# Designed miniproteins, single chains, continued (3): the designs that were tried, part 62

Each design is a single chain, and the fold is of that chain. pLDDT is the mean over its residues in the fold that is shown.

## One batch from the design tools (miniprotein)

Design m10145
Fold by ESMFold2-Fast:
Structure m10145 (fold): chain A 94 residues (1-94)
Amino acid sequence: SLDAAKRAAANELRAFHAHLLRELAARMKTLSPEEQARVQRVAAALAEHLERALAAIEAATSVDEITGTVNTFLQLAGRAWNEPAAPVPAWVPA
């Protein structure tokens, strides 16, 4: 049923988000303050994407809409996660 699909999708997205946050938290202990701030911004973006995805799932009127929302969230989360945490080179002003 649609209601069962909504609950399943919401639970899966929450579980995936929780997993990503645990991975970010594990990295925090070895990072500089500047890198920690970057990780915190990624975590905030992931939380915002999750809130929007959950709202869209609640508003969905079909299983196709739920699937589309889940796929969009996973793509956004994947991009945020896979962006290289390249160290910001210390810019010495000339």
Scores: mean pLDDT 77

Design m10146
Fold by ESMFold2-Fast:
Structure m10146 (fold): chain A 63 residues (1-63)
Amino acid sequence: AQEATSLLLALFAKQLRKAYEESNGDLKKISELTGIPLATLSRWVKKFGSIENFIEYLEEEAK
């Protein structure tokens, strides 16, 4: 991945992790904190098993 793409992924992962910690894993509250639609968050949970797994995936992609 390009340097800029990795940096953007790292920033996105950091923002999601902060929202996850502040919401205690509540998808609706993460949606409210981040502005990401709940339906989008639910699709990521379905694909990765959990929002935590998705955040970890983004953190690995950013390396």
Scores: mean pLDDT 80

Design m10147
Fold by ESMFold2-Fast:
Structure m10147 (fold): chain A 73 residues (1-73)
Amino acid sequence: NVDKGLQYAQEGARYARQGKYEEAGKKFEEAADHFAKASLYGLAIEAYEQAARLRPEKREELEKKIKELKDKA
């Protein structure tokens, strides 16, 4: 769902501007999941990359998802 993906990305950007990086990363990951389900692989990759930067503890898992999406793009 594109609308849900865009909503989560907007919330992620808002949290990041407030310095709430953990919350921002979670919202970008949710946005990326919705974009991937919609086959919007470019937007999903960008959102996962933002989530990985904001959540270093999940970087390995998120980079694996990014690689899988790049193979589909």
Scores: mean pLDDT 84

Design m10148
Fold by ESMFold2-Fast:
Formats: sequence, structure tokens, C-alpha cells
Structure m10148 (fold): chain A 85 residues (1-85)
Amino acid sequence: MEEKIQKARELADKVKETLINKIRELGKKYNIPKELLDSLIKSAERTIDATLELGIKRNMSLEEFEKALQVTEQLILESLERLFK
């Protein structure tokens, strides 16, 4: 149990790092103001954390966590790109 939760948290942290880097790249591409960019990064981090906590409460498998985090990352990035096109 504890090992599974630890691995899930590590996966979430890795996804957050990747997502933050991608959001920063979009910020450079679309010249997003720093204050707005920081707000978007915080919102993305909170969404990943909420997905992790929900998955823990729902007793998701590691495969389910990986899929949920990947889908969440993709949806956030697609939404941001559409907003700033």
C-alpha cells in the first residue's frame, strides 16, 4: 500500500515537472505575461495534485494513475494552446 502511494506521488511529481516546462515553452511561444503564466502553472499543479489525491482515495492501480495523469496533462496543454493561438 505505502509503496504504491509513494510511486504514484513520484509519477505525479514527474508529470508536474514535465507539464511546468511545457507551459513555460508555451509562455515563450505566445509571449504570455509572467503573472498570468505563474497563475497557469499553479492551476496546473493543483489539477495534477487533485488527480493524485482522487486516485489515492479511489484506490487506483499504478497503470490507472499513469493514464489519468497523462490524460490530465494533455487536456491542460491543449486547453492552454487553444486559448493563446
Scores: mean pLDDT 84

Design m10149
Fold by ESMFold2-Fast:
Structure m10149 (fold): chain A 89 residues (1-89)
Amino acid sequence: MTSYLALLFVGAVLNEDEELVEELLKEFKELDVETQKRIIEEVRRYAELFRALAERYLTPEQQRRVEERLERLEEKLKELEKEIKEKLE
């Protein structure tokens, strides 16, 4: 389930589907901390794969759009990691 949730999360961010992002975040926040950490790792793995594919197969303009969306994704992941740390302390 972690890989599937991670893939859906990346897809939602890349498609700018704000409703799906919020729904997935609600599900994510109900999970235990260890599962949340695994999902964040899988999301980063998928993000790197999408970046590599964009560099090989997309135009420079399309690559720029993907990179902008992936940067927003990384910012969201950092916020989630901060929330996890605060929840444990």
Scores: mean pLDDT 80

Design m10150
Fold by ESMFold2-Fast:
Structure m10150 (fold): chain A 59 residues (1-59)
Amino acid sequence: MVRVVAENRKTGERRERLVPPDQAGAALAEMVGEIQREAEKDPAKREEYRDWELRVEEV
């Protein structure tokens, strides 16, 4: 298993998912897409968009 993590450095908001390693790329892309959609619809989320850090961690 690997942990896919999205953390906003400005707000401290953290999102994570545990997936098999072969699904890590798909999970990462899904999280990026979710954050992008939020930024497009919400001006407050748009201001936070540039502060998102995404990473994959081994577990």
Scores: mean pLDDT 80

Design m10151
Fold by ESMFold2-Fast:
Structure m10151 (fold): chain A 84 residues (1-84)
Amino acid sequence: SPEKLNFVQNGIVQYLKEKNLEAPPSFINELSEAIVNGEINSDLGFFENPKVKSLVLEIHNALEQNNLEEAQTKLEELLSELLS
């Protein structure tokens, strides 16, 4: 849904800004789409990490349950794993 996509993309952008980090637009688009769709079986490089797959699915499930606090917490954990 557009609302879920906007939530995830805004969360990624805000995390990058707060941590003074940069990521290519392709990273933001691919990751946000994977989260919104619950897609963990693509050949995206960040899915080589099993923890990333688990976190993507956990964020997806939180969004499906309209649990935005859980989704935000898990998104921050995911971005820390990928960008630290």
Scores: mean pLDDT 84

Design m10152
Fold by ESMFold2-Fast:
Structure m10152 (fold): chain A 58 residues (1-58)
Amino acid sequence: EREKLLKAAILAASRDLTPEEIAEAVGMTKEELDELFRKAGLPSLEEFRARIKAIQAQ
């Protein structure tokens, strides 16, 4: 679970993937991965990815 969380975070930061694509890459559904992020005290995968994209855009 921790490994999946870290892998998803790295993919969200390093690639312009959708939340669904990131979840698929770690062997989970988007809903399952969002729940994992929530349990870890992180924002939803979609919000996390949006924040990373905003930082990378400019």
Scores: mean pLDDT 72

Design m10153
Fold by ESMFold2-Fast:
Structure m10153 (fold): chain A 82 residues (1-82)
Amino acid sequence: MEAELEEALREGEEALERVRRALRGEENLGAQGILEELERARRNFRLVAERAPTEELKRRGEEGLREAEELEEEALRLGLEP
């Protein structure tokens, strides 16, 4: 359903933005908070990638999963457990 997938994309993007803000010191998320937001992002983007009725929507889900992986690697590089 398009509305559910659009909501999942929004939730995933919000989760990634919270991780980015935490890595910049703009949010007071601990390591556990970063882990929870990364898992929320992955869950939502995976749902979009797996259930997407169009190639465009599937690519958006896959791109979100890639960004979540990149943020996890950045958190590890900064000495945080993602």
Scores: mean pLDDT 80

Design m10154
Fold by ESMFold2-Fast:
Structure m10154 (fold): chain A 94 residues (1-94)
Amino acid sequence: MIDEREIVAAVTIIGAAVLKVNSSKLNTPQAKELSKLADELLTEIERALRQGAPVDVLRKVNELVRKAIKAANEGNYDEAIKLLQEAIDLVRAA
């Protein structure tokens, strides 16, 4: 049986991976930065999950990733970058 923490982390990882793949197809500085931050976030989520990060932190990170996906889909890459930076900072603080 899957723990709620593992489910939230898995959904967040899928979201970050989608951002990384989609942004990597674009040759703009903002898209390259977004792809880099998404990759960094994937690494930080795996670390946090292994270190027993609270589910509430993982839920907040997932909320930020979902907002970043929406912003990127709307062409607002600066907002998506800001949201991913906030997500990374939150995971690192956990």
Scores: mean pLDDT 80

Design m10155
Fold by ESMFold2-Fast:
Structure m10155 (fold): chain A 81 residues (1-81)
Amino acid sequence: SVIDELVKILESKGLPEAAKNLRKFIEEVLSKLSEEDQKKVEELLREANEKLKKAKSIEEVEKILMEFVHRVLEILEQAEK
């Protein structure tokens, strides 16, 4: 799964706690979303995973993860309207 790929990437970069916390966050968000919005989150996660594979510093990783979380929260906010 795309979530399992995220976990593997973050663990390979020495961030197992971030991997655990993000998995929990994504699973909680997906439980609140329609099938259509779940697919949007999956697409954002695929994009984030590709960027993370190319990231060369912890600062770049943090920026990518912050942008991903922000975009996911925007989807969640729109789904509540």
Scores: mean pLDDT 85

Design m10156
Fold by ESMFold2-Fast:
Structure m10156 (fold): chain A 93 residues (1-93)
Amino acid sequence: SQLQQQAIAAARQLGDRAVSALLSRGEPELAEQVSSLTDQLISALQAGDLPAAKKQLVQLHTLLHNAPLSEEERTELDALLEQVGTLLTQLEK
C-alpha cells in the first residue's frame, strides 16, 4: 500500500529527528527509548497491526511531550507525530 509506505517513511523521519534532537540535548537514554518505540511502530506498520502501531505512536507522543526539548524542536516533532497519526487514521478505513 502507498499509504503504508508513506506511514513507514513518516515514522522513520519522526524517529530519526527525535533521536537527533535528544542526543543533541544530552539525553541518550531517552534517544534509545525513542529508537526502540520507533522500531516497534515501523514493525507494527509493516505487519498491518494498526492497534499496535497506534499504541506505539501514543507512547512516542507521551515520551516526547515530557522530554527536554526546545519550543522549535517540540513544534517540529508534534507536526511529525500528527502526520503519522493522520496516515494511521487513513489506513484504518
Scores: mean pLDDT 88

Design m10157
Fold by ESMFold2-Fast:
Structure m10157 (fold): chain A 81 residues (1-81)
Amino acid sequence: MLSFDEMVEQLEGVFRGRLQQLRAQGLSDEQIVAIAQRDLAAVLRELRRELQRAGVPQSAIDAFLARVREAFDAILAEFRA
C-alpha cells in the first residue's frame, strides 16, 4: 500500500514526464503550462472525490491535496525558469 509521500513522488514523476512529452510535440511553454494547470486541477478534483468517498477526514484530505499542489507548482516553476 502506497504512503501519501510515495503517492506524491509517483505523481511528480508522471507530471514531469507529461511536460517533457508536450515539449517534444512542439507546443510552446505557455501552451504546456496551460495544459499542465488544467491537468493538475482535474487530478486534484478526482483525488478529493475519491478520498471523500473513502471516508478520509477533511483535514487529512486538505493536507494531502495541498502537498500535491505544492509539488506540482514547484515543478512548473522549475520548468518555466
Scores: mean pLDDT 81

Design m10158
Fold by ESMFold2-Fast:
Formats: structure tokens, sequence, C-alpha cells
Structure m10158 (fold): chain A 77 residues (1-77)
């Protein structure tokens, strides 16, 4: 389905962003995930305050944050 394809692509993009933050900031995977969550939560707050931002983008940010928080739980376990 389109939703399954979108979720798979979003997970791939999230992993790419984690690797980029890890390399740029020279931090561990755990720290990179925590930094990325913070950045996306700030982006989400800004997007929700802006009525010109499309709803699908806000939902994608929420889903990306959920994926990252789940990865963070796994890394701390």
Amino acid sequence: SIEELANSKLEELVEQDIEEVKKEEKVSRLEAVELLIKKLEEALKKAEADPSVPKFYIEALKKAIEILKEKLKELKA
C-alpha cells in the first residue's frame, strides 16, 4: 500500500538523517537520535503554528518523531 511504502521510505530517511547528524556532530548514535528528536520537535512546533504548512507535512514530522523515539527506547534498553 501507499502507506506502507511511505512508512518504509520515512524510516529510510530517518536512518540517513541519524547517520548525517552522527558524522556532522561527531557523536554516538544515541546522542544523534536525541539531537534529531529535539530538532524535529522544534520543527513540528513551528509547523503547527504556521497555517500555510500542509497537514501531510505535519503528520510526516509526527511519524518521524515516533520512529526516532522508538529507536531511542531500543538504544537505552
Scores: mean pLDDT 80

Design m10159
Fold by ESMFold2-Fast:
Structure m10159 (fold): chain A 74 residues (1-74)
Amino acid sequence: SMRREELRRLISAAVGYEIAAIGYETVDGDREEAARLYQLAADYYDKAASLAEGEDKAALQARADKLRARAEAL
């Protein structure tokens, strides 16, 4: 379905930003850029959660919250 493809694209974007954030944090030591990318990943997980239901929605929301907390800690 079109909604499933959109959900998949949003999750793919979120994962990409999360991986980039981890790279900046752990490889480059760039805490500012890592925080920005964690926040961006969290925003995309929130968008994905808006298209999901039940347990999948809860999981995406929890991941967004975790990455937002990580960004605030940097």
Scores: mean pLDDT 89

Design m10160
Fold by ESMFold2-Fast:
Structure m10160 (fold): chain A 120 residues (1-120)
Amino acid sequence: VEELMAELKEVEEEIGKLVEQFEQASLENNEEKMLEISKEIIRLAERAIEIGKQLLASNASVEDLNYAAVIMDRLAKLLRGMAKKAEELGDEELAKRARELAEEAEEVAKALLEKEKELR
């Protein structure tokens, strides 16, 4: 559990850095760089969701489950924003993958909160 929590925090930090790079690429009107960064964020998002699922299957504390749920909710919102931007840039496949991952992150967040409630 402790290793999963540490990895989840590391992935969240890396996503944050990529979001900053995406903002810079957007200001430069560099669509190619924006799409490249979006694909990297999606890869990290897939890993974060997998960690969330592992925490759900583990003997994680109430505090860890709640923290992971908050991260999954934030990730879902980020992915929905990325899906909209990918559609605007004409990458329908990327937009679809981002939406699917957003829905999965929302589902994992709900499951984590439900498990947290059952442990109280």
Scores: mean pLDDT 85

Design m10161
Fold by ESMFold2-Fast:
Structure m10161 (fold): chain A 76 residues (1-76)
Amino acid sequence: SERELRAAINLASYVVKYAKEKKESQKALDHELEQIARAMGVDLETIREALERMKEYLEPSAEDIGLYLHGRALLL
């Protein structure tokens, strides 16, 4: 849904920003993005396309984090 897509993009933006600050490998970043996509039920390619079109990074809201944690719980 639109809520899950928005949450996924916000979380992915956060992860990309902090991966650069922590000097994480591309492989580690790719794994984190795949986890977000799976938990949120969103296509990874859609997330990547959105990130490429963004000019600034967004911070996830408490609602976005809640949706991600709920999605993660459903996969366990």
Scores: mean pLDDT 79

Design m10162
Fold by ESMFold2-Fast:
Parts: structure tokens; C-alpha cells; sequence
Structure m10162 (fold): chain A 84 residues (1-84)
């Protein structure tokens, strides 16, 4: 599956209207990795989440879009781990 960052940015710019599709895409990307993420200690998971959230935030030239992408990414990871 190829990640279309431009599509994710457009969905984030739509605010709440784009959120369900954004969450769906992020869940599809992250679900194959949830078992590996669940093996991490809380400290390792927190470090990984910070690193990936910063990468997502910095990938967008628009700070508000980057912050929203990072927020939804963290929420999807937390939900997937809780649902396991």
C-alpha cells in the first residue's frame, strides 16, 4: 500500500469532515504493525510515537495541518492498542 501524503494533508485540511477517512487510512496503514507495537515497553512506545508524530508534523509545510495529522496518528495508534 502506497501512502499518499498529499491525500492525508487534504483530509486534515477538511477538519472534522475529513477525519473519518483520515482515521480509516491511518488504521489500514498501522493495523499490520499493532502486534509489534504491543511488544514495546511504555517508554519505547512513547519514544516511537514522539519520533513518528514529529516526522508527520514536519512533513507538512502548513503547521496546523502537520499538528492535526500528528494528533490523529497518535489517537489511531492508542485506539488500535486498546482494541487488541
Amino acid sequence: MKVDLGKLERLAMQGDAGRPELEKILREILEPYVDELAKLTPEQLAQWLRADAEGIRNASPIPEVGERLAEVFREVVEKLLAEK
Scores: mean pLDDT 71

Design m10163
Fold by ESMFold2-Fast:
Structure m10163 (fold): chain A 99 residues (1-99)
Amino acid sequence: MEEQRKVYEEMMRKAILKAAEEVGLELPEDATLGEFAEVAEKEGVMEKAARALLKHMLLEMGVEEEEAEELAENLDDSSLVEPKLEEVIKKAKERIEKI
């Protein structure tokens, strides 16, 4: 459904803006993921920006703030993050399928 695509696009847009605000980056409200990455690289905060983005994406997917923060802090440990990310993505898909 068209509504499902719009939900994903809005979640990503909100996550990008909140992540940029958290790490102190100036972005337009319609900024793409590519623009966010470019600005973060120029400012030398790519790792911090990537963690903030993951945290805010998880929050928009309905993950609890504490769990989202834990996953973002451990972003560079794939063995810890990947199993939990798969579970979160599965739950998000099930929620969206009910719309």
Scores: mean pLDDT 70

Design m10164
Fold by ESMFold2-Fast:
Parts: structure tokens; sequence; C-alpha cells
Structure m10164 (fold): chain A 64 residues (1-64)
């Protein structure tokens, strides 16, 4: 799903910005929040890619 990939990329970008800010400010909570957003973003992208692959296999079965 293109929307999930876009959301995942957005969360990864936000997470990286929070990590950079947390390091600059020595704020462990900002670093932790940033890491959480990066992990969530990776999860959304991975799920979207797997979902797309399953849809292609279902289409192939339907045409058989």
Amino acid sequence: NQEQVAEGQRLMAEGRALIDQGVAERDVNLVARGIGRVLRGIGLITDAQLSGQISLEQARKASS
C-alpha cells in the first residue's frame, strides 16, 4: 500500500529528526521517541511490501 510506505517514510524522517535533537539537547526521552518512530516506520514499510507481494500471488491464483 503506497500510503503505508509514505507514512513509514514520514515516521522514519520524524524519528531521525527527534534522535538528532535529543542528542544535541542531551534529552534521552527525545532519543527514545525518535527510535520508536523509526521502528514503527520500518514496520509499516515492511507490512506494505509483504501485503503487496501477497496480493500479486492472489491475483496469479485467480487467473489460474
Scores: mean pLDDT 78

Design m10165
Fold by ESMFold2-Fast:
Structure m10165 (fold): chain A 63 residues (1-63)
Amino acid sequence: VETVGFTGVGRGPTREEAEAAARAAAEKLAQDAGAVVTSHEVFEVRETPEGYLVVVRTTAQRV
């Protein structure tokens, strides 16, 4: 097995919505790469005039 990382970026009118979008993006990248997600970490949260931008780092293992 190989440990790999994926970064998801999400935007939304609230922090919660932006974080959910970021997690979904990272999980999709892991799934497309044939990896099983082991953890998520919120790396960055930025407030913008349109809402929030959240960056999530996902750790996954290829099987």
Scores: mean pLDDT 82

Design m10166
Fold by ESMFold2-Fast:
Parts: structure tokens; C-alpha cells; sequence
Structure m10166 (fold): chain A 73 residues (1-73)
């Protein structure tokens, strides 16, 4: 389904963002977060509200993680 495809694409981008952050490639991490956010905005009409909120919180958490890592350097 379209919802399953959108969910998989968002999850893939979030996974790539986490991997980039673990490698301290914060610029690449931010790019994947932006891509995940764009995919989520496009998919809001086809995803359950609880799933949208879950992805929004995950994106916010990753952004906060990057900000903390940048502040500690």
C-alpha cells in the first residue's frame, strides 16, 4: 500500500540519519533528517495520526542529538 511504502521510506531515511550521527557525520545526518521530514509531510494524509506523531518525535530527537553533539565539540 501507499502507506506501507511511505512508512518504509521514512524509516530508511531515519536509519541512515542515525548511522551518519553515529559516525559523527552530522551534516549528512541533517540531510537525511530533512529528507525524512519531507517524506512525512507528503505522507500525512495516508498515515495514521499516531504514526505521524511517532515519526515527528523521532525526527525531533535526532535533531536534538545533533545539536548536543555539536555543542560538545
Amino acid sequence: SEAEKAKAEIEEKLKEAEEAIRKMDLETGRQYIEEARKLLEEAKDILPEEEVKKFEKQIEGLEQMINQLEASR
Scores: mean pLDDT 85

Design m10167
Fold by ESMFold2-Fast:
Structure m10167 (fold): chain A 100 residues (1-100)
Amino acid sequence: SPEAVREALEEIKRIVEKIIEMIKNKADKKEIADLILEFRKLALETARTYLPDKLEEIQKLLDKFEDEFSEKLENDDYKGAIELLEKLLAEIEKIFEEGI
């Protein structure tokens, strides 16, 4: 359903915006990691249900992001972490919109 994919994208965007705010406020890294996991689960579940041909692409994108993002946070590179997250969101939005 195109509507269900759009609703999932809106929720993904809300989670990403919340993560960015938490990073800017130097929130607990474990709480940030929990939201990243929520974001990952929603993106993968949406792809499995509505965009199965895109699932592998999205999974690889998320795996690469998590490795790079964790490194940025461990090095207190908060600006780099936010830039990675914004780039990931744009790539996911493009994949989901092209898949509708």
Scores: mean pLDDT 85

Design m10168
Fold by ESMFold2-Fast:
Structure m10168 (fold): chain A 90 residues (1-90)
Amino acid sequence: MEEKKEELMKKIEEELKEAGIEPSEEVKELLRKMIEALLTKPKEEAMRITARRLAELNLLLKLGSAKTEEEVQAELERLLAKIDEMVAKE
């Protein structure tokens, strides 16, 4: 489980860096919590947790980057969809 969580985390960090966003440790911690919820919780509960964490990530990335709130939100939505797809595959 932790190995799969770290693998997903590395892929998410790569996607953020490609988008020109360098995640802080606080952002990384929120991403880890979202991945953990998606891997361990029922889908309905995991989606509620990830929606709340997405709002927190949007705020932190907006404060830590020169990107607009809309740009940060769009990237986070892409990452959330990608995480859900990866978790849904077996």
Scores: mean pLDDT 67

Design m10169
Fold by ESMFold2-Fast:
Structure m10169 (fold): chain A 86 residues (1-86)
Amino acid sequence: MTKEEEIEKLVLQMNIYDILVPEMEKLGLLTPEEIALVEAGKKKVKDYLRTKYGLSDEEIEKLLEEQKPRAEEEVKELKEKLEAMK
């Protein structure tokens, strides 16, 4: 996995969690403790991107904003597949 591929994958995962966590919380699938663990995990990923790749907070936020429409489409496709399986 290249630097660019790893960054893109981690940014995508953070965006997907930002979309899915509120939906799962609404359905009662996540406890407050589990939500806190997800938030701590996202913070660790941002710290990892800063320390390993030298990304600034501004660069990370820009990547999250630029990729958000793709993450929304990925979540939509995942939801559609789950509906089709039931």
Scores: mean pLDDT 79

Design m10170
Fold by ESMFold2-Fast:
Order: C-alpha cells, then structure tokens, then sequence
Structure m10170 (fold): chain A 76 residues (1-76)
C-alpha cells in the first residue's frame, strides 16, 4: 500500500546522511551529486521497479569503487 510519508522521510534522512558524510570526507561535489542521484534513483526503483533497483544498487557499488580510487589519490 501507499507509505508516501515514510518513503519521503527515509529518502530525506539517507540522502542527507550520505551527503554530509561524503562532504566531510572531502569528496568533490560532482562525485557527491552522482552518488546522491544514483541513491535517489535506487529508492524510487525500490518502490516502482524492483529489478531496476537491483541494477542501480550494483551501479552504486561500482561508483563506490571509483570513489575508493579517488580517495587513494587524495589520501584523505
């Protein structure tokens, strides 16, 4: 059934936490924006397209690998 209020609150909390953590870690804004965008899409897909959600989660994992590479370069 519909849980729009809970859905919106969960997304807001998760997006805010992710954004804060990444910014605190010194990630570039492009990277933060890309991660946040994928995460937001994942949450939408979880509600409307479970198969797409699984794919997006894998893409997010791949993006984290790129982040690890970036962290190795800046050694933050």
Amino acid sequence: MEERRKWGEEIDKEVEKLREEMLKAGFPQDTVDAIVDLFRRLKYAERYNPEVAARLQKELDELFKLIEDELARRKA
Scores: mean pLDDT 70

Design m10171
Fold by ESMFold2-Fast:
Structure m10171 (fold): chain A 78 residues (1-78)
Amino acid sequence: SAEQQAKVEEYKKRLDEVLAEARAALAAGEDPAEVAARFSRRATEILEEARKELDDEGVLEVLAEIQRHGRELGALLA
């Protein structure tokens, strides 16, 4: 539905914000392990909220976005 699509886009936007915060923290010289831990915690919280509001298809889209953002953060830590 249009409502489900709008919610998926809101979750994707929130994940973009979480990654942007992680990038800013790394640029500021914060501990990479602490940045990764905060990212993981926030992504888990977002996924748990998505599971309550979205259908299976929407949850899979959010999960795929989390995996993509996790890979981008991992590349920054290498």
Scores: mean pLDDT 86

Design m10172
Fold by ESMFold2-Fast:
Structure m10172 (fold): chain A 97 residues (1-97)
Amino acid sequence: SEVEKAKETFEKILRGEDDSLPNEAIKRLKKLSPAFYKRFLEPLRDYFLENIEWVAKNKDLILKSLETFLKPFIGEEFAKALVDEIKTALDILSSKL
């Protein structure tokens, strides 16, 4: 189904595995801090997939909260780039709901 394809694309972006999609910040995070990637981004991915409807409705709030949370750890520019890639993944995921 189109929903299953959207979920697959969402997962590929968050894993940094699709070269055609905007996932350079995610790839950078995996290289610079594999432990932070596993502790932060993998559970976040699972949470989004389990709560798709609520996440789709609250995207702006979630993305602003994530950027605020990440800034102290990875800096403002990196946090913004990472959140922009997460936004792209969420937009693809929510487009078929």
Scores: mean pLDDT 80

Design m10173
Fold by ESMFold2-Fast:
Structure m10173 (fold): chain A 77 residues (1-77)
Amino acid sequence: MEKSFEYLKKLLEEKDEKVRKANIQSLDRFIEGLTGEKISELSDEQLKNLIRSLTNAPEEEVDEMAKKLKEAIEKAK
């Protein structure tokens, strides 16, 4: 599951602003379809649980990824 976490990190760290924004929007739509709520609408606990279920990453990395995801969504507005 380390590989899945690295791919998610790469999506968020994409240098091309248009590609990064498209990736973030696609991920937000996918999460909305899966949970009924957008990433920005999820509680920190719900988002961490979702990241854990998708990536099986260590707790420390899940916390950092949850922060990065919410920050990326906010910047993509």
Scores: mean pLDDT 74

Design m10174
Fold by ESMFold2-Fast:
Structure m10174 (fold): chain A 85 residues (1-85)
Amino acid sequence: MEEKEKKIKELAERGLEALRRLREALRAGDGAEADAALEEAARLWKELQVLEGVLSEEEAERAAAEALAALRGRSPEALLAEWAA
């Protein structure tokens, strides 16, 4: 229980930090850092969903891959316009 709660908190905090890094990278025009931060956020989100029992490992992996592919298919400018508002 305590160990699982600590892991959930750690994953959530790291995920939020990855999203903050993504936002900063997009503002700076750093596509490589933006892609790395997005990949980290997707990985942490997948692990969190499985650990909380919201999604199965397969469902979380598919959802994360779909979200990552959709976001990568968009320009950094389009992402900034939506996430800066």
Scores: mean pLDDT 71

Design m10175
Fold by ESMFold2-Fast:
Structure m10175 (fold): chain A 92 residues (1-92)
Amino acid sequence: SMMEEINKKVDEMIDLLQEMDLELEKNKGPIKYQMDLGSAILHLSVAKLLNDPEMYKFAAKHVIEVAEKLPEEYAEAAEKLKELAEEIIELA
């Protein structure tokens, strides 16, 4: 179902965001990026709880904004986040 595909992509995004957050924490990276990643995780988690197409689109758009602010060393992860977010927007 579309919802199963959306939830799979949301879980993949949350996993990727958590991995980046842990790496930033280990490297003592700027707190602003950790806050942005945390915000993205929260938006995706709330969208998943509400199971509302509009909330999935809203959360996905927020993740794109967060990905665009990430430093160059996270470019590959940022592109993957944007790809998954765009897929969610299209499916929802």
Scores: mean pLDDT 86

Design m10176
Fold by ESMFold2-Fast:
Structure m10176 (fold): chain A 110 residues (1-110)
Amino acid sequence: AEAARIEAGAAHLRTQLRAQVAALRAAGVADEEIAESLAVLAEALARLAAQAGFEESAALFRRAAEAARAGRLDEAIDLLSRGIALLLHAAGVDAATLSLGEALGLVQQL
């Protein structure tokens, strides 16, 4: 099912995003700085998705930005991962086969 494929892609990206956040925390980056970085990324992805006509992904990215700015990092990571997986699926790409960097690079080409 499409929903199951998108969910698998989202889970894969969420695992990678959580690992990256954990690495930043281990390096001494403050949660407030991580939250701001996630918010800026989510806002940029929302604009790109909206311009490309992917309104459902754009809505998820806007919610992710709000969650990040409110300090709800786990919610922001979940919403970002779902938005990216949904956007890539709409573009014919399986997010479960990609690194986070590859996924973000493809989204930026939209």
Scores: mean pLDDT 88

Design m10177
Fold by ESMFold2-Fast:
Formats: sequence, C-alpha cells, structure tokens
Structure m10177 (fold): chain A 62 residues (1-62)
Amino acid sequence: TALEKVTEIVAKHMPVEDPEVSARLILQAMASDPQGGAERLKADNGLSEEDAELIKEAAETV
C-alpha cells in the first residue's frame, strides 16, 4: 500500500520510535499542503526528490 512505502521511507530517514504513526501524520499534513510538505521533508529530513515526490503522490491517494 501507499502507507507501507511511506513507512519504509520514514524508517530509513527519520529517527522515530514508530515509523508507521509518523508516516500517517506526514500523509495527513501533506494532504493539507502537498508542495510545502514535500519541500519541508527535503530541507528538514534530507529526503531525496524522488522520496519526497513518492510521499506527495501517496498523500493524494490516502
């Protein structure tokens, strides 16, 4: 699922206790502002353009 892919990206790049919970919160925030959310993930969390776009695409689906 889209959530599974986002959870894998979060687990890879972010030092969080529960990557799935963090992935759900990121998707909810991205649904409100997809472009701003993608730029923030790249700037603050060091995500690649491809990973940030994947999360943005997933937010449009969820």
Scores: mean pLDDT 76

Design m10178
Fold by ESMFold2-Fast:
Order: structure tokens, then C-alpha cells, then sequence
Structure m10178 (fold): chain A 93 residues (1-93)
């Protein structure tokens, strides 16, 4: 399957303890509209991977405002993202 686009975004989250956590997102967009997001912690460790179908409008939002994109995700996909962020929190301790 051929990759149409590949880009990276850095996102800052605040945990329930008020601590700031940085995650790096590596995004691959395939020609069929499949999007693969790899989530990395501040140390470069892979903590999560999410695959879903996205519209061009959703991909544009992800590029321009990744936090707004995350808030717009369906509950199931959003939960997978939050689980990956929680793993970052556990490693940073």
C-alpha cells in the first residue's frame, strides 16, 4: 500500500496530576484514506499505535490543530489515544 503523506506533530498533554507530558505523533496517510498514528514519548519510545479511516478535512485539522483533532475523535479512538498518553505518564513517573 502506497503512502500519500507522512508528517510529525508534537502535542502537550496535562495529566490528572497536573503534570505536563509531551508526545510525538508520527502520521502516515495512505492513498485509500487509511491513517496510521504512532505515538512516542519524550524519550522516543513507541507507546501507542492507532489506525483509522479519515477524511481530507480530518487530516487537515490534524495538521493545523492536533489537540482539536483529538477532541473530535470517536470515543473508541479517543480512548486508545488516552491510553497511550497514560503509558507516557507511567514511564515519566
Amino acid sequence: MKIKEEFEREVTFYGPDGKRYKVKLRIKVYEDGTVEIEIYDENGNLVGKITFKASEEEIKLLKEDPLAFIRSLPDEVRQKFLEAVEKVKEKEK
Scores: mean pLDDT 72

